Designed miniproteins, single chains, continued (4). Designs and how they scored, part 33

Each design is a single chain, and the fold is of that chain. pLDDT is the mean over its residues in the fold that is shown.

## One batch from the design tools (miniprotein)

Design m13201
Fold by ESMFold2-Fast:
Structure m13201 (fold): chain A 80 residues (1-80)
Amino acid sequence: SRLEVEIELLERQLERHRELLARFDEIAAEVVARARAEGGEAAAARMREELARLREKLEEQIRFLEERIEELRRELEEAE
């Protein structure tokens, strides 16, 4: 059904976002360390703030995908 296909696509998108989030902290730590080396603690602090904002946006997208998948799963259960 169309709902099953849509759920599958969203689940794959959610998996990709979760993988990115899992790698985010490692990448962020490296980026912050580089910023600190190049521009000192002030540069590191600015980079941490920017990365924190990006992380929040990624977490929000994951939440939206989880909620949408749950809604579609409920629709599929009701249709069956």
Scores: mean pLDDT 86

Design m13202
Fold by ESMFold2-Fast:
Structure m13202 (fold): chain A 70 residues (1-70)
Amino acid sequence: SELEKRKEEQRRKLREEMEREARETLEALREVERLEKEGVSWEEMLERFRDRAPIIRGILAAFKRSEELK
């Protein structure tokens, strides 16, 4: 039925989105490791992740805020 096909397609889209987010997060983590080794500031890292990898961006923002409170 059309309803079953739509549910199956929605489940596939959800899984694809989750896998995309996981891949972007892992790639962003590797980039953070490289940038940290290069001595890039938290502010510069946040700018590089402004429009991507929201999980990593959120973590970076939290660390930057922590440093600003010191």
Scores: mean pLDDT 76

Design m13204
Fold by ESMFold2-Fast:
Structure m13204 (fold): chain A 86 residues (1-86)
Amino acid sequence: EVEEIAREIVASSGVIDRDIYERLMQLAAKHDKEELARKIAEEAVKLKYNGKVNPEDVERITAHIIAVLEGGDLEAGSQEIARILQ
């Protein structure tokens, strides 16, 4: 579940489309939002940088995923995540 969403975000260069958003909301209903966002951010950074994890990138992506889960702007959040994942 978390790994699949992380792969889709990386494959889409940081874009969180409506399908990914709906799946995130379903997971957020079953899990702690901060824990879920952190796990997705860690997995996305690992996938993008072939196992090399920058803690600052994880924290920044985590914050943007939390903002999206709390009803923030999907396009703005996607652009920031894409920028962090380069």
Scores: mean pLDDT 77

Design m13205
Fold by ESMFold2-Fast:
Structure m13205 (fold): chain A 88 residues (1-88)
Amino acid sequence: MLYTDAARIYLHQGKYEEAIKLAQLAIKVEPSGEAYNILGQAYLKQGKYEEAAESFQKAIDMGLLSARPNLAEAYRKLGKYEEAKAVE
């Protein structure tokens, strides 16, 4: 909870490297779809589209279906338009 909340704050401040570190720590201590979604968003902002897609898929696998549009965006950035369409 605490690390996930901190990761979200850093993400909103544009501190993507710090957001990644805190989201990874949150995942290690108490894995959640929200922590994976924050990790994916931070990777997406850094242009790490494959890592973003993997993180968003983990968020969805954990029940955070609101991560589907984010996964679709990561797939579009990778040029995977059919995969993007399939997850929306």
Scores: mean pLDDT 88

Design m13206
Fold by ESMFold2-Fast:
Structure m13206 (fold): chain A 57 residues (1-57)
Amino acid sequence: SREEEIERLAREVVELAKQTPPGVENPELDRALQELFRVARDDPELAIALLKRYAAE
């Protein structure tokens, strides 16, 4: 489903962000973020909520 796709993309974004050192550019992270919000264009709040949830420390 679209929700499952959004969840997978949000998790991928968070994992890529965790693997990226501060100050280092990561084109894969940028691409994943764009794809996440492209897929979630009708539900951006869901994407944001999932990013916050998976990134929570």
Scores: mean pLDDT 82

Design m13207
Fold by ESMFold2-Fast:
Structure m13207 (fold): chain A 55 residues (1-55)
Amino acid sequence: SEIEKLVEVFEELKSRLSKEDFEKYYEGVLEAAKRLMSEEEVKELEKKFEEIKKE
């Protein structure tokens, strides 16, 4: 799914980027997702990102 592919990207980038740059990247993705995806998909993306961020 689109969400699964974005989660894979987030996991990879978390290992390579500073916390600040990772947050900025996510902010851009979230803005695009709110425009292109359903509300349910956006909520799933937000949940997955918070789980990745906390680890």
Scores: mean pLDDT 78

Design m13208
Fold by ESMFold2-Fast:
Structure m13208 (fold): chain A 84 residues (1-84)
Amino acid sequence: SMIQQRRELEQAFAKRVAELIRDAKANLSPQQQAAFEQRVREILDEYEEALHTKDLEEVKRLAEQMLADLERFLEQAKEEEKLG
């Protein structure tokens, strides 16, 4: 059902976001953690809007793009932490 597919998508997205937040808390300074958490909030707001306005396939593509964006942000922040 579409309801089940949406739940599975939401659960997968939420799980991956939680993993990235955990990684950030373990590896980033408080300042960079705050910046990452701000980016997460912006993405979650956009994702919530998309769930109400877009088709499931568009939401899937957007979720993949959002996760890739967060992963790039986190990796960049980790490299900056190593350099001081």
Scores: mean pLDDT 83

Design m13209
Fold by ESMFold2-Fast:
Structure m13209 (fold): chain A 103 residues (1-103)
Amino acid sequence: SAPPVPASPEQEAAGRAALDRVVEALEAAGIKVEVKSVSMRRLADGNIGVAVDAEIEGETTGIGLVVGPDGEVLSASVSSLSNSEVSQRAREALRAAGIPVVG
């Protein structure tokens, strides 16, 4: 892949708003989320890639988002390297909130 292009301040704001909605959906389902780091990049056609290192229910978990230019979550992925049940619960919570989940 080409090196990531930094997101603009407007894209970072849209990506952050999208991430905050994802975290809110997880927390509304009773899932504890701690965001450790966030990186954002510009994708082709103005979409924003959001990569999150998080701890979900005490498990190290990656969250990936594709966000539209207006801050709409176009797709979400959640993967724990140590606990598939945490990933499954998170994906089910996001789907229940109307967020498109891949995997």
Scores: mean pLDDT 82

Design m13210
Fold by ESMFold2-Fast:
Structure m13210 (fold): chain A 107 residues (1-107)
Amino acid sequence: EKEKLEEEIKKYRERGDKKGLAEALIKLGELYAKQGNYDEALKYLKEALEIYEELGDKKGIAKVYLELGKIYKDLGAEESAKALLEKAKKIFEELGDKEGVEEVEKE
């Protein structure tokens, strides 16, 4: 799975597919977080955030804030986690994304 994501990321970089790249970076960040490799997870999620901000992709930005919030919660950084989750929820609410709001509320 990890090797496949890294190969997809390489191909998206070569093609200039910024949206595909950002989505693959979120998946790679989630995989590293599951392995307890939080430094790598944060690195890839922050790169995805930069890309979504460049694209003005509000839903993508909210997804990254949700994943970052989960990691900071796991790290015991409760105030930072809460702030990130509140940012994600606000964006999902503004977009009318009920599924996104429900995912944040589970945290």
Scores: mean pLDDT 86

Design m13211
Fold by ESMFold2-Fast:
Structure m13211 (fold): chain A 94 residues (1-94)
Amino acid sequence: MREKYEQEFEDFLRGESVITEYDEEALQAVRDYAAEIGEELGKTLPEREAILTAIGRVLRMVGSAIDFGGNEYDEKLLLTALEGLLEGIEKGVA
């Protein structure tokens, strides 16, 4: 399940965002999806160490999706995903 979740996140970013649809709706979808991942992780991994591990995992998946991207839109996508993950973790832990 965990590996499938990571693959689905990468496939989502590649399918929805990498095809030049970095509009507000696409960014919101990325944020919401990352928040769902964070909420699930927060329910089972409340410790700071586990949360940091989850953040590192999201960074790896997003970095994989934006290979050769290296531009302001890719950086905004990464930041959006991280903000969503943090919001999800906070909701799941709280």
Scores: mean pLDDT 60

Design m13212
Fold by ESMFold2-Fast:
Structure m13212 (fold): chain A 85 residues (1-85)
Amino acid sequence: MLTELEALLGVTEVAAAVLIVTSEKEGNKELAEAARKVLEAAREHEEDLEKVEKLHKALLEALKLDNKGDYKGAIELLKKAVEEA
């Protein structure tokens, strides 16, 4: 069985992949790049449950902002999450 941290990292990678693919289809390269940086930060902190949880939550919030057309808000939120990691 996966550990709680491994499972959380897995769903974080899926959330990042969804945002990257959606952003690339929309032609929003900056949002796709911001999502990739969050994924990289999650992998760098893969043994830190609290940091991975914060990055995962940021990706879910960014997906909600992207669905509302708030691309600037999504990008800024993801950049801040990486800086705070």
Scores: mean pLDDT 82

Design m13213
Fold by ESMFold2-Fast:
Structure m13213 (fold): chain A 76 residues (1-76)
Amino acid sequence: DELIAALKDADPAVRRQAAIELGRLGDPRAVEPLAEVMETDPSEEVRLAAELALRSMEDVVGEAARRAIARARERR
């Protein structure tokens, strides 16, 4: 949806806000996009926002969010 698309915005402030909102909504479709942002975003603040969003979704999405966080932390 619009928030998931905003994770790819050119403006890091827009990407950070999208990550925060997706975490608040707990949309399971956002788990993989947020994990990708954690792994690849050039902004440390945006990566941190994506990690916090995934952590806040653990109670809603459960194991999928936990696996995505673990995978994103293990960069090769």
Scores: mean pLDDT 76

Design m13214
Fold by ESMFold2-Fast:
Structure m13214 (fold): chain A 92 residues (1-92)
Amino acid sequence: KKEEAEKLVKEGRAAAVAGDLEKAAELYEKALELDPENAEAWYYLGLVYAKLGKLEKAKEYFRKAMEILKKKHPEEAEEIEEALKLIEEKLK
């Protein structure tokens, strides 16, 4: 279950690096269907939507990643908080 989600996250990252943002989003969404507690998948999905100009969705996904990370890895939540702040600046 979690291993399958991690594989999809890895494939999504490869798609994002190749510039296939729609494919990357699809792969991250599939990963989250298998493991909704995968903060990495929420974070990368947020980055993809930010690049697609869908800032409200990016903000929502970053919030989910931050919520999960605060429980498991509080230090990593700071990185997502900074990304969220940058999205909020663009929405002004």
Scores: mean pLDDT 78

Design m13215
Fold by ESMFold2-Fast:
Structure m13215 (fold): chain A 58 residues (1-58)
Amino acid sequence: LQEFIEQEEQAIREVDKEIEEVAKDKSLSPEEREFLINLLTIARSGGEIVLERAREKL
């Protein structure tokens, strides 16, 4: 369980980095950036919920 928590925390950090990269990507339109950032934010929120529940089970 602890190893799972650490892996999930790393996955969330990677999503944060992806959001930063998308925000700085000049090849994307403003609408495309907003859409992708929103999608990644939803994914991050899901990861946070999973992480919170895993910690609760410790």
Scores: mean pLDDT 78

Design m13216
Fold by ESMFold2-Fast:
Order: sequence, then C-alpha cells, then structure tokens
Structure m13216 (fold): chain A 80 residues (1-80)
Amino acid sequence: MEELERGKKLLQEALKAYNSGDYEKAIELFEQAVKEFEKADPNSLELANAYFLLATVYEKMGDREKALEYRKKALEQLEK
C-alpha cells in the first residue's frame, strides 16, 4: 500500500518536471515511480503508465532506442 502511494507521488512530481522541460529530473523521478509500482504490483496499470511516460520523455530527448524499449515494456504490462 505505501509503495503505491509513493509511486503516485513520484509520478506527479515527474510530470511537473516534464512539463517544466526538466527531462533529466523527470526520468529520474519516473524511474523511482517504476520501482515503487513494481514493488506494489508488478502487473499493475500504474506500472504500464509509468513505462509509457518514460518512453515519452526519452522521445522528447531524441533517445529513440530508450523510447522504444519503454514503449515495449508498457505494452507487455497491458498484454499480461
């Protein structure tokens, strides 16, 4: 339960960093949110959403390989 709450807070902080153009901070916070969501439930929609948001940030940074990697991870979570 606490891991899910921490993940959601980290996700909100990551989105604020992303919206302000601080992509490096957004990635760090989204990666922390992924770890918390994975601890709470490795098959969650929250985890899939966090992977999709990481893919979006990497795409904005021009890292197409990382963007593709995280999009695949997000889709795998939804297809389980």
Scores: mean pLDDT 83

Design m13217
Fold by ESMFold2-Fast:
Structure m13217 (fold): chain A 72 residues (1-72)
Amino acid sequence: MAEDFERSRELGREIAEKILLSVARTLAKEVGEDPEAWEKELRQAFEEGDLEKMTELNKRLDELFRKWVAKK
């Protein structure tokens, strides 16, 4: 049912947001960026449902991950 789907989707969103925030904070700290700034931007994007901002942040997270990997 749509109600069950919404509940499952919301739970999945909460888990995904929590994981993404944790990963972003960890990578930012490791690369020498401000983890609090990353958390603030991600939380704002999630609250506003800004898909454009989320896409941009995802791209920037990929860049952080690549920098972390490149550091061995």
Scores: mean pLDDT 75

Design m13218
Fold by ESMFold2-Fast:
Structure m13218 (fold): chain A 63 residues (1-63)
Amino acid sequence: MKEEIDLEVQKALAIIYASIAMKFADEETRKKLEELRDKAVQAKTPEEVNKIIDEIRKIVEES
């Protein structure tokens, strides 16, 4: 069991979450979600991924 496995799983979940949210978002919100998805792809730590997931969740809740 490696920290790398947890990071890759969290990144995948963040990307999937953003992609699903983008399907139900308006154009402006979709652009914000696309930026967060890109950040998730480039994230190097679990802390970065968790911050991105929180930002996606807040956008979805506010929408």
Scores: mean pLDDT 78

Design m13219
Fold by ESMFold2-Fast:
Structure m13219 (fold): chain A 77 residues (1-77)
Amino acid sequence: EKVEKEIEEIFKKANEEAKKIIEEKEEEIKKFVEEGKKKGLPEKEIKEEVRKLVVEATAEALRVIGEAIDEALKLRK
């Protein structure tokens, strides 16, 4: 079969994994914001922690995509 189809499957899996990472982190962030507001945490502290969580989730998702690129490059040069 064509190498292009194998590359498509690699990226499809990576996109699904990255999407789950982001979705799980979005739910965690929503819960953290609600709990933080109920506990009376300063808005600045809530924003800083949310920013950190977003950066961590984005870095993890990008790492998954990066691994997919590396795998695709092994099949095509």
Scores: mean pLDDT 81

Design m13220
Fold by ESMFold2-Fast:
Structure m13220 (fold): chain A 51 residues (1-51)
Amino acid sequence: MERLLRAVALLATGRYSVREVAYAVGFRSQSAFTRAFREAVGHGPGELRRR
């Protein structure tokens, strides 16, 4: 869960792509990150990346 909190913070800045955030918080792929994020938060990471 710690990694997902960091991901939320990074996505909120709007300065990083979803792929960049996924790798920055230690996921092996954007797909793995997207699945984990959706299961933990209830929606995709793209919904938080607003700019």
Scores: mean pLDDT 72

Design m13221
Fold by ESMFold2-Fast:
Structure m13221 (fold): chain A 77 residues (1-77)
Amino acid sequence: MEEAVRLLRQAAEAFQNGDYEKAIELLEKAIETGDPEVARWAAEMAEYLADYAEKQGKTDLAERFREVAERAREIAK
């Protein structure tokens, strides 16, 4: 759990720094831990980042974050 929470923090930092590929990679690693709580947090973060990217006109990036959120929600069940 602690490791997965750190991955989510690193994903947020990567996004803040404009490293969107790194942010997606770190979110996917957090989801791969298989922890439903972490997956739920990852889904919420990915949805937030998708909305933010769409508001900046980065439609393709927003779609990729929505796909991450969908995968995370499946594990969170």
Scores: mean pLDDT 82

Design m13222
Fold by ESMFold2-Fast:
Structure m13222 (fold): chain A 64 residues (1-64)
Amino acid sequence: SMPSDEEIREAMLLIAIGVMESINRDKLSEEQLEEIRRKVEELFKENPEANPVELVDKALEEVL
């Protein structure tokens, strides 16, 4: 079965989060990374059609 557009968007969001965490692992605390992850989830619920990279960037701006 082919994944839905919604499932693809969720997968892309998880990839964007994983990349952000990998880049920032030595620069941000675990608490900061968790706060950013929670903010990304909040923003995604508000606008599930948003670009995953832009959504992660917004979460970084708001938390940091």
Scores: mean pLDDT 81

Design m13223
Fold by ESMFold2-Fast:
Structure m13223 (fold): chain A 93 residues (1-93)
Amino acid sequence: ATLTLSASKLSAKVGDTVTLTATASEAVDYMNWSKDGKLLILNTKRVPGVSERFSGSGSGTNYTLTISSLEKEDFGTYTASSSKGSASTELVE
């Protein structure tokens, strides 16, 4: 099975709302999102202590990470991880 992100590199500005979409070739049981190795979203639920600017949604083959009011520390490598594999995108200023 294959996991794909909507972009391998995405440019944004501080203050923007950014959406990353992960598409799996077949339905997955979970989709986790991490930034630079730190877990943010565990199967659509925000990890305790993570900013409310981060939200996860989705089911089946399509999952989304939304980052509102983008801050300088939000730039970096985001990874979507599932039972069917993982894919990463680089968020740049």
Scores: mean pLDDT 82

Design m13224
Fold by ESMFold2-Fast:
Structure m13224 (fold): chain A 60 residues (1-60)
Amino acid sequence: SKEEIKKEIERLKMLRDFYNLVLGAVELLEDPETAARTRAELQEYIDELNKQIKELSEKA
């Protein structure tokens, strides 16, 4: 149902917001290589969440 899709979109947005907060904190890591790797991994998670949000929004 549209209501179930809306709830799933809100869940995915919450997860995206969480990863964006973590991404902001990555700059506090003293090791530049660890920071760069962690940033890349978090960005991949954010990109996947954005893709899922877009796909669900198009179905709603």
Scores: mean pLDDT 84

Design m13225
Fold by ESMFold2-Fast:
Structure m13225 (fold): chain A 65 residues (1-65)
Amino acid sequence: SQQEEDNLRYSEALTEAMRRARASGAPATLTVEVDGKRYEITVELGPPDPESGVPTFRFTVRELP
């Protein structure tokens, strides 16, 4: 469905932003559109999980005009 396709695109863009944040150590941003509204998502690398060492991420979402 269209909604399913849009969700996949969003997931791919988010995964790419996470990859960029991890590679650079700097915040990565992406813009998504949901229900006619645009949002800016900022992805920041957080501290690794103390048990597994897996990288963690912080997400900030804001609505664009």
Scores: mean pLDDT 76

Design m13226
Fold by ESMFold2-Fast:
Structure m13226 (fold): chain A 78 residues (1-78)
Amino acid sequence: KTPEEVKAIADRTVELAEKVVEAARQGNATPEQARLVSEIARKTADEAEKAGVTDAAQKARNMSELLEREADRLEAER
């Protein structure tokens, strides 16, 4: 993948992750969904970091961490 392709994927992943964080905060997502998107965001952050797309990598990593915290909260509420 080119850095431009990796950036486009990372930007899209962050956008989707933000929507899932919002859904989780409203109680409209499962812990499993939040964990799945967290793993996708983490993988995307790693790929962006390797491609030198540092800003996108940091945003994706931040989204992964937020989704893990939301998943833990949703799991605790079961």
Scores: mean pLDDT 83

Design m13227
Fold by ESMFold2-Fast:
Structure m13227 (fold): chain A 74 residues (1-74)
Amino acid sequence: MKEEALKLVAEGLELIMEAVKRVQLGPVTPEDKQLFELGKKKFKEGLKVIEKIDPELAEKLKAYFDKLEAAYKA
């Protein structure tokens, strides 16, 4: 359902943002990598559903994810 998909996207983004914050404050740890990968997995699972319901929102969410991934890799 849309509500479950939005929850997955939100949970995924929260985990990714926490991972980005952690890697910006110090050296990348295995835990930081696990947080990022779990967040990415949850985000992509929710995004697949959102793409079918609201493609415009899905495009905006994907763009936001791409910015967070770039920040994580910097």
Scores: mean pLDDT 82

Design m13228
Fold by ESMFold2-Fast:
Structure m13228 (fold): chain A 62 residues (1-62)
Amino acid sequence: SLEEMIKKLAERVGKSEEEVRVAIKNLAARENRSEEEIAKEILNAPLEIQKEAIDAGLALAK
């Protein structure tokens, strides 16, 4: 589920579940894709790319 993917990403990248949720929502809106699809893609990426993606998504909130 999306919530399970958010929890796993938060643990791996050292961010809160809320920060990861905001990042995924922003990335999904930018790419015109589902939050679940974006979360799954990031979760299957290397840790370095996971961190970069979450930071990029959070930057879109500013």
Scores: mean pLDDT 84

Design m13229
Fold by ESMFold2-Fast:
Structure m13229 (fold): chain A 55 residues (1-55)
Amino acid sequence: SKEEEEKILKTYRENGGDVKKTAEELGVSEKTVAETIIKVETEEALKLMRESLEK
């Protein structure tokens, strides 16, 4: 869910980009954390790319 993705992203930032620590703190797998971060980063990169083309 979007709520879960947001919580993972926030915890990841608070732990200085430590995937393992974030996974342990939230009780999820490291794969779940990594997949969520990749998804969010890809969406943000696509948004920035589109915005650049409109300027």
Scores: mean pLDDT 77

Design m13230
Fold by ESMFold2-Fast:
Structure m13230 (fold): chain A 82 residues (1-82)
Amino acid sequence: MNFGELLEEFKELAKKTSPEELGKIIEEETGVPVKVESQEDALDVLGEALSKRAQEEKLSPDEAEKLKIETLKKIIEKMKEL
């Protein structure tokens, strides 16, 4: 699965997950402190957290893409367990 496909799955699951649980899962998987105010904010918060993590690690674009895919897969699996 490519990143775009995972991102669409995340969006659908986010509609069924509370903002508090979304923030907790994103923080646990990215290591970036986050706050999700609404389900609609979840995608933007996820994007910022993934980008911040990649930037702090000084990853190349290819390494950043792999990190985003791997992290998003873990987030999706945790959301499915709810």
Scores: mean pLDDT 79

Design m13231
Fold by ESMFold2-Fast:
Structure m13231 (fold): chain A 84 residues (1-84)
Amino acid sequence: SAEELAEEALRDGEIGIDLAKNAKSLEEAIAAALIGIGAIINGELALKKNGSEKAKELAEKAIELGEEAIKLALEKMEELSKEG
């Protein structure tokens, strides 16, 4: 359902942010960015399903968290690239 997809996307966004914050290598930072991209894609797909207002809220938050995960991952990649 739209709700289930939005909840999964939200979890992925949270995981992506945690991974990005704790990344110790370029590989880990790249993984965080990919998870963030997944959260955005699934959030957008959930929105297209025209589910409940709750599904919309979860999907919008998933997209926000996914965008933050990508931002943090890119910042971490830049930091790690300067040390490599």
Scores: mean pLDDT 86

Design m13232
Fold by ESMFold2-Fast:
Structure m13232 (fold): chain A 58 residues (1-58)
Amino acid sequence: SEEAVEEIMRLTGLSREQAEGVVVLSQVLDRETAIAYIQKYGGLSREQAERAYEIARR
């Protein structure tokens, strides 16, 4: 959702496009795979990637 995208951007400093990518990954991948991809491609810590995933799944 738009709210999830905006919250991810505020939490992580990711661009809108990257935050939208987080939401998509959360919908198509299992939790561990999605978090690993978010961490790797977003340049985030594991903790930040986990929080971004949780927001995306709300």
Scores: mean pLDDT 85

Design m13233
Fold by ESMFold2-Fast:
Order: C-alpha cells, then sequence, then structure tokens
Structure m13233 (fold): chain A 80 residues (1-80)
C-alpha cells in the first residue's frame, strides 16, 4: 500500500539521518574513540536493517541496498 511504502521510506530516511549526524559529529576527538563509536553505530545499523526486513519482508532488497550503502560509508569513515 502507499501508506506502507511511506512508512518504510520514513524509517529508511531516519536510519540514514542518524548515521549522517553521527558521521558529522564524530569528526573531532581521539581516533580510538571515533572508531569505537563507528563500530557501535555499525552494529546498530545491522540490527535496525534486520528488524525492518522482518517487519517489511517485501522491501528486503531495498532495505539491504540501503544498509550496504550506509555500512560502506561507516567503513570509509573508520578507515579515514
Amino acid sequence: SEEEKRKVRIEMEAFEGVVEIYLVTSRGGPAAERRAGLDRVRANVEKLAEELIKKYPQYKEEIEAMRDRVLARLDAARAA
């Protein structure tokens, strides 16, 4: 339904927004603390994606694509 598609979109957007806020706010500080924070966010991203897939299995492919994009950004930030 349109309502269901809207709910999935909102949850995915909120998901990406939280990661973006973290990436911006974590730019300063000790490298070890930054990496630890990124590792925690990465685990949360994986968990939230699993929960979204369980809730909306018909959108699994879209949710996995978003998860993979977000994880790639976190991994790039961790390497920097």
Scores: mean pLDDT 78

Design m13235
Fold by ESMFold2-Fast:
Parts: sequence; C-alpha cells; structure tokens
Structure m13235 (fold): chain A 81 residues (1-81)
Amino acid sequence: MEERRRRAEELVREAERLALEAAEAFRAGDLERAAELLRRAAELLREAARLLEEDPELAEAYRRAAEVAEAHAERLRALAA
C-alpha cells in the first residue's frame, strides 16, 4: 500500500505541475498548449486513482479531478479553433 500510495502522490504532484504550466500557457494565449498539458494532467490523475483502489474515496476524488481537467482541456481546444 505505501509504495502504491507514494507513487500516486508523485503522479499527483506531476499533474499539479502540468496544471500550473497550463495556466501559464493560457495566460500567454497558447490555448492548444494549455489544453494538451491539462489532458496530460488528467491522464496522470487517472493513473493515481488506479493505484489507490484501497482508498475508494480518494480514488474517486482523483477520477473527478481528471474529468474536470479533461473537460477544461476540451473547452480550451474549442476556444483555440
């Protein structure tokens, strides 16, 4: 459990860094880059949720965060078009 939890924490921290980079790209007007970074963050959050199957509440929270990030990425791509 601890090893899977630690790996999940690393994935979440990486997703947080990508989300911050996406915010910077958004402020710079690079909507396609912001969307791609958020999409990648969503993938990492889903991976973290899979590793936390022993903690269903936390796993669901990360799955929900991934859905929000992906929805945001889709909206940014629509704005870039």
Scores: mean pLDDT 85

Design m13236
Fold by ESMFold2-Fast:
Structure m13236 (fold): chain A 77 residues (1-77)
Amino acid sequence: KEELIEELVENVRELARSLGLSEEEIEAAAAHARELASRLPEEALRLLAEAAKAALTSVEEAEELLEKAGEVKRAAA
């Protein structure tokens, strides 16, 4: 689970940096992602990490993965 959290946080930092956010905004986004990720089941984390990575190349694929992650989180609750 920790490995997936780090992967998601790294992908979030890369996305924020590509959007031209400030250093403070990048670190705030990374910290927020880490906090949220720690509360998610492993399957949802995997889908979110893939979605963040996909967002760098394809918005459509990222959206589909985010929807699946939401479903997994609800099923696990």
Scores: mean pLDDT 70

Design m13237
Fold by ESMFold2-Fast:
Structure m13237 (fold): chain A 58 residues (1-58)
Amino acid sequence: MDAFRAALEGMSYDELLELLARLLGVSKEEAETMVRLAARATGRSQKDAAIHLIEQLA
């Protein structure tokens, strides 16, 4: 839903990492590692990769 995506786009990178960590049940450091790997694999920015991962899970 566009409203959910817009809400994520309005969040800071730090807030996105906290949300992703909570959704996955992992540490914030592990979430950041996953985001960095996804960004590198997809050619996205770290923030865009975090949003993409959250959208795939929620």
Scores: mean pLDDT 80

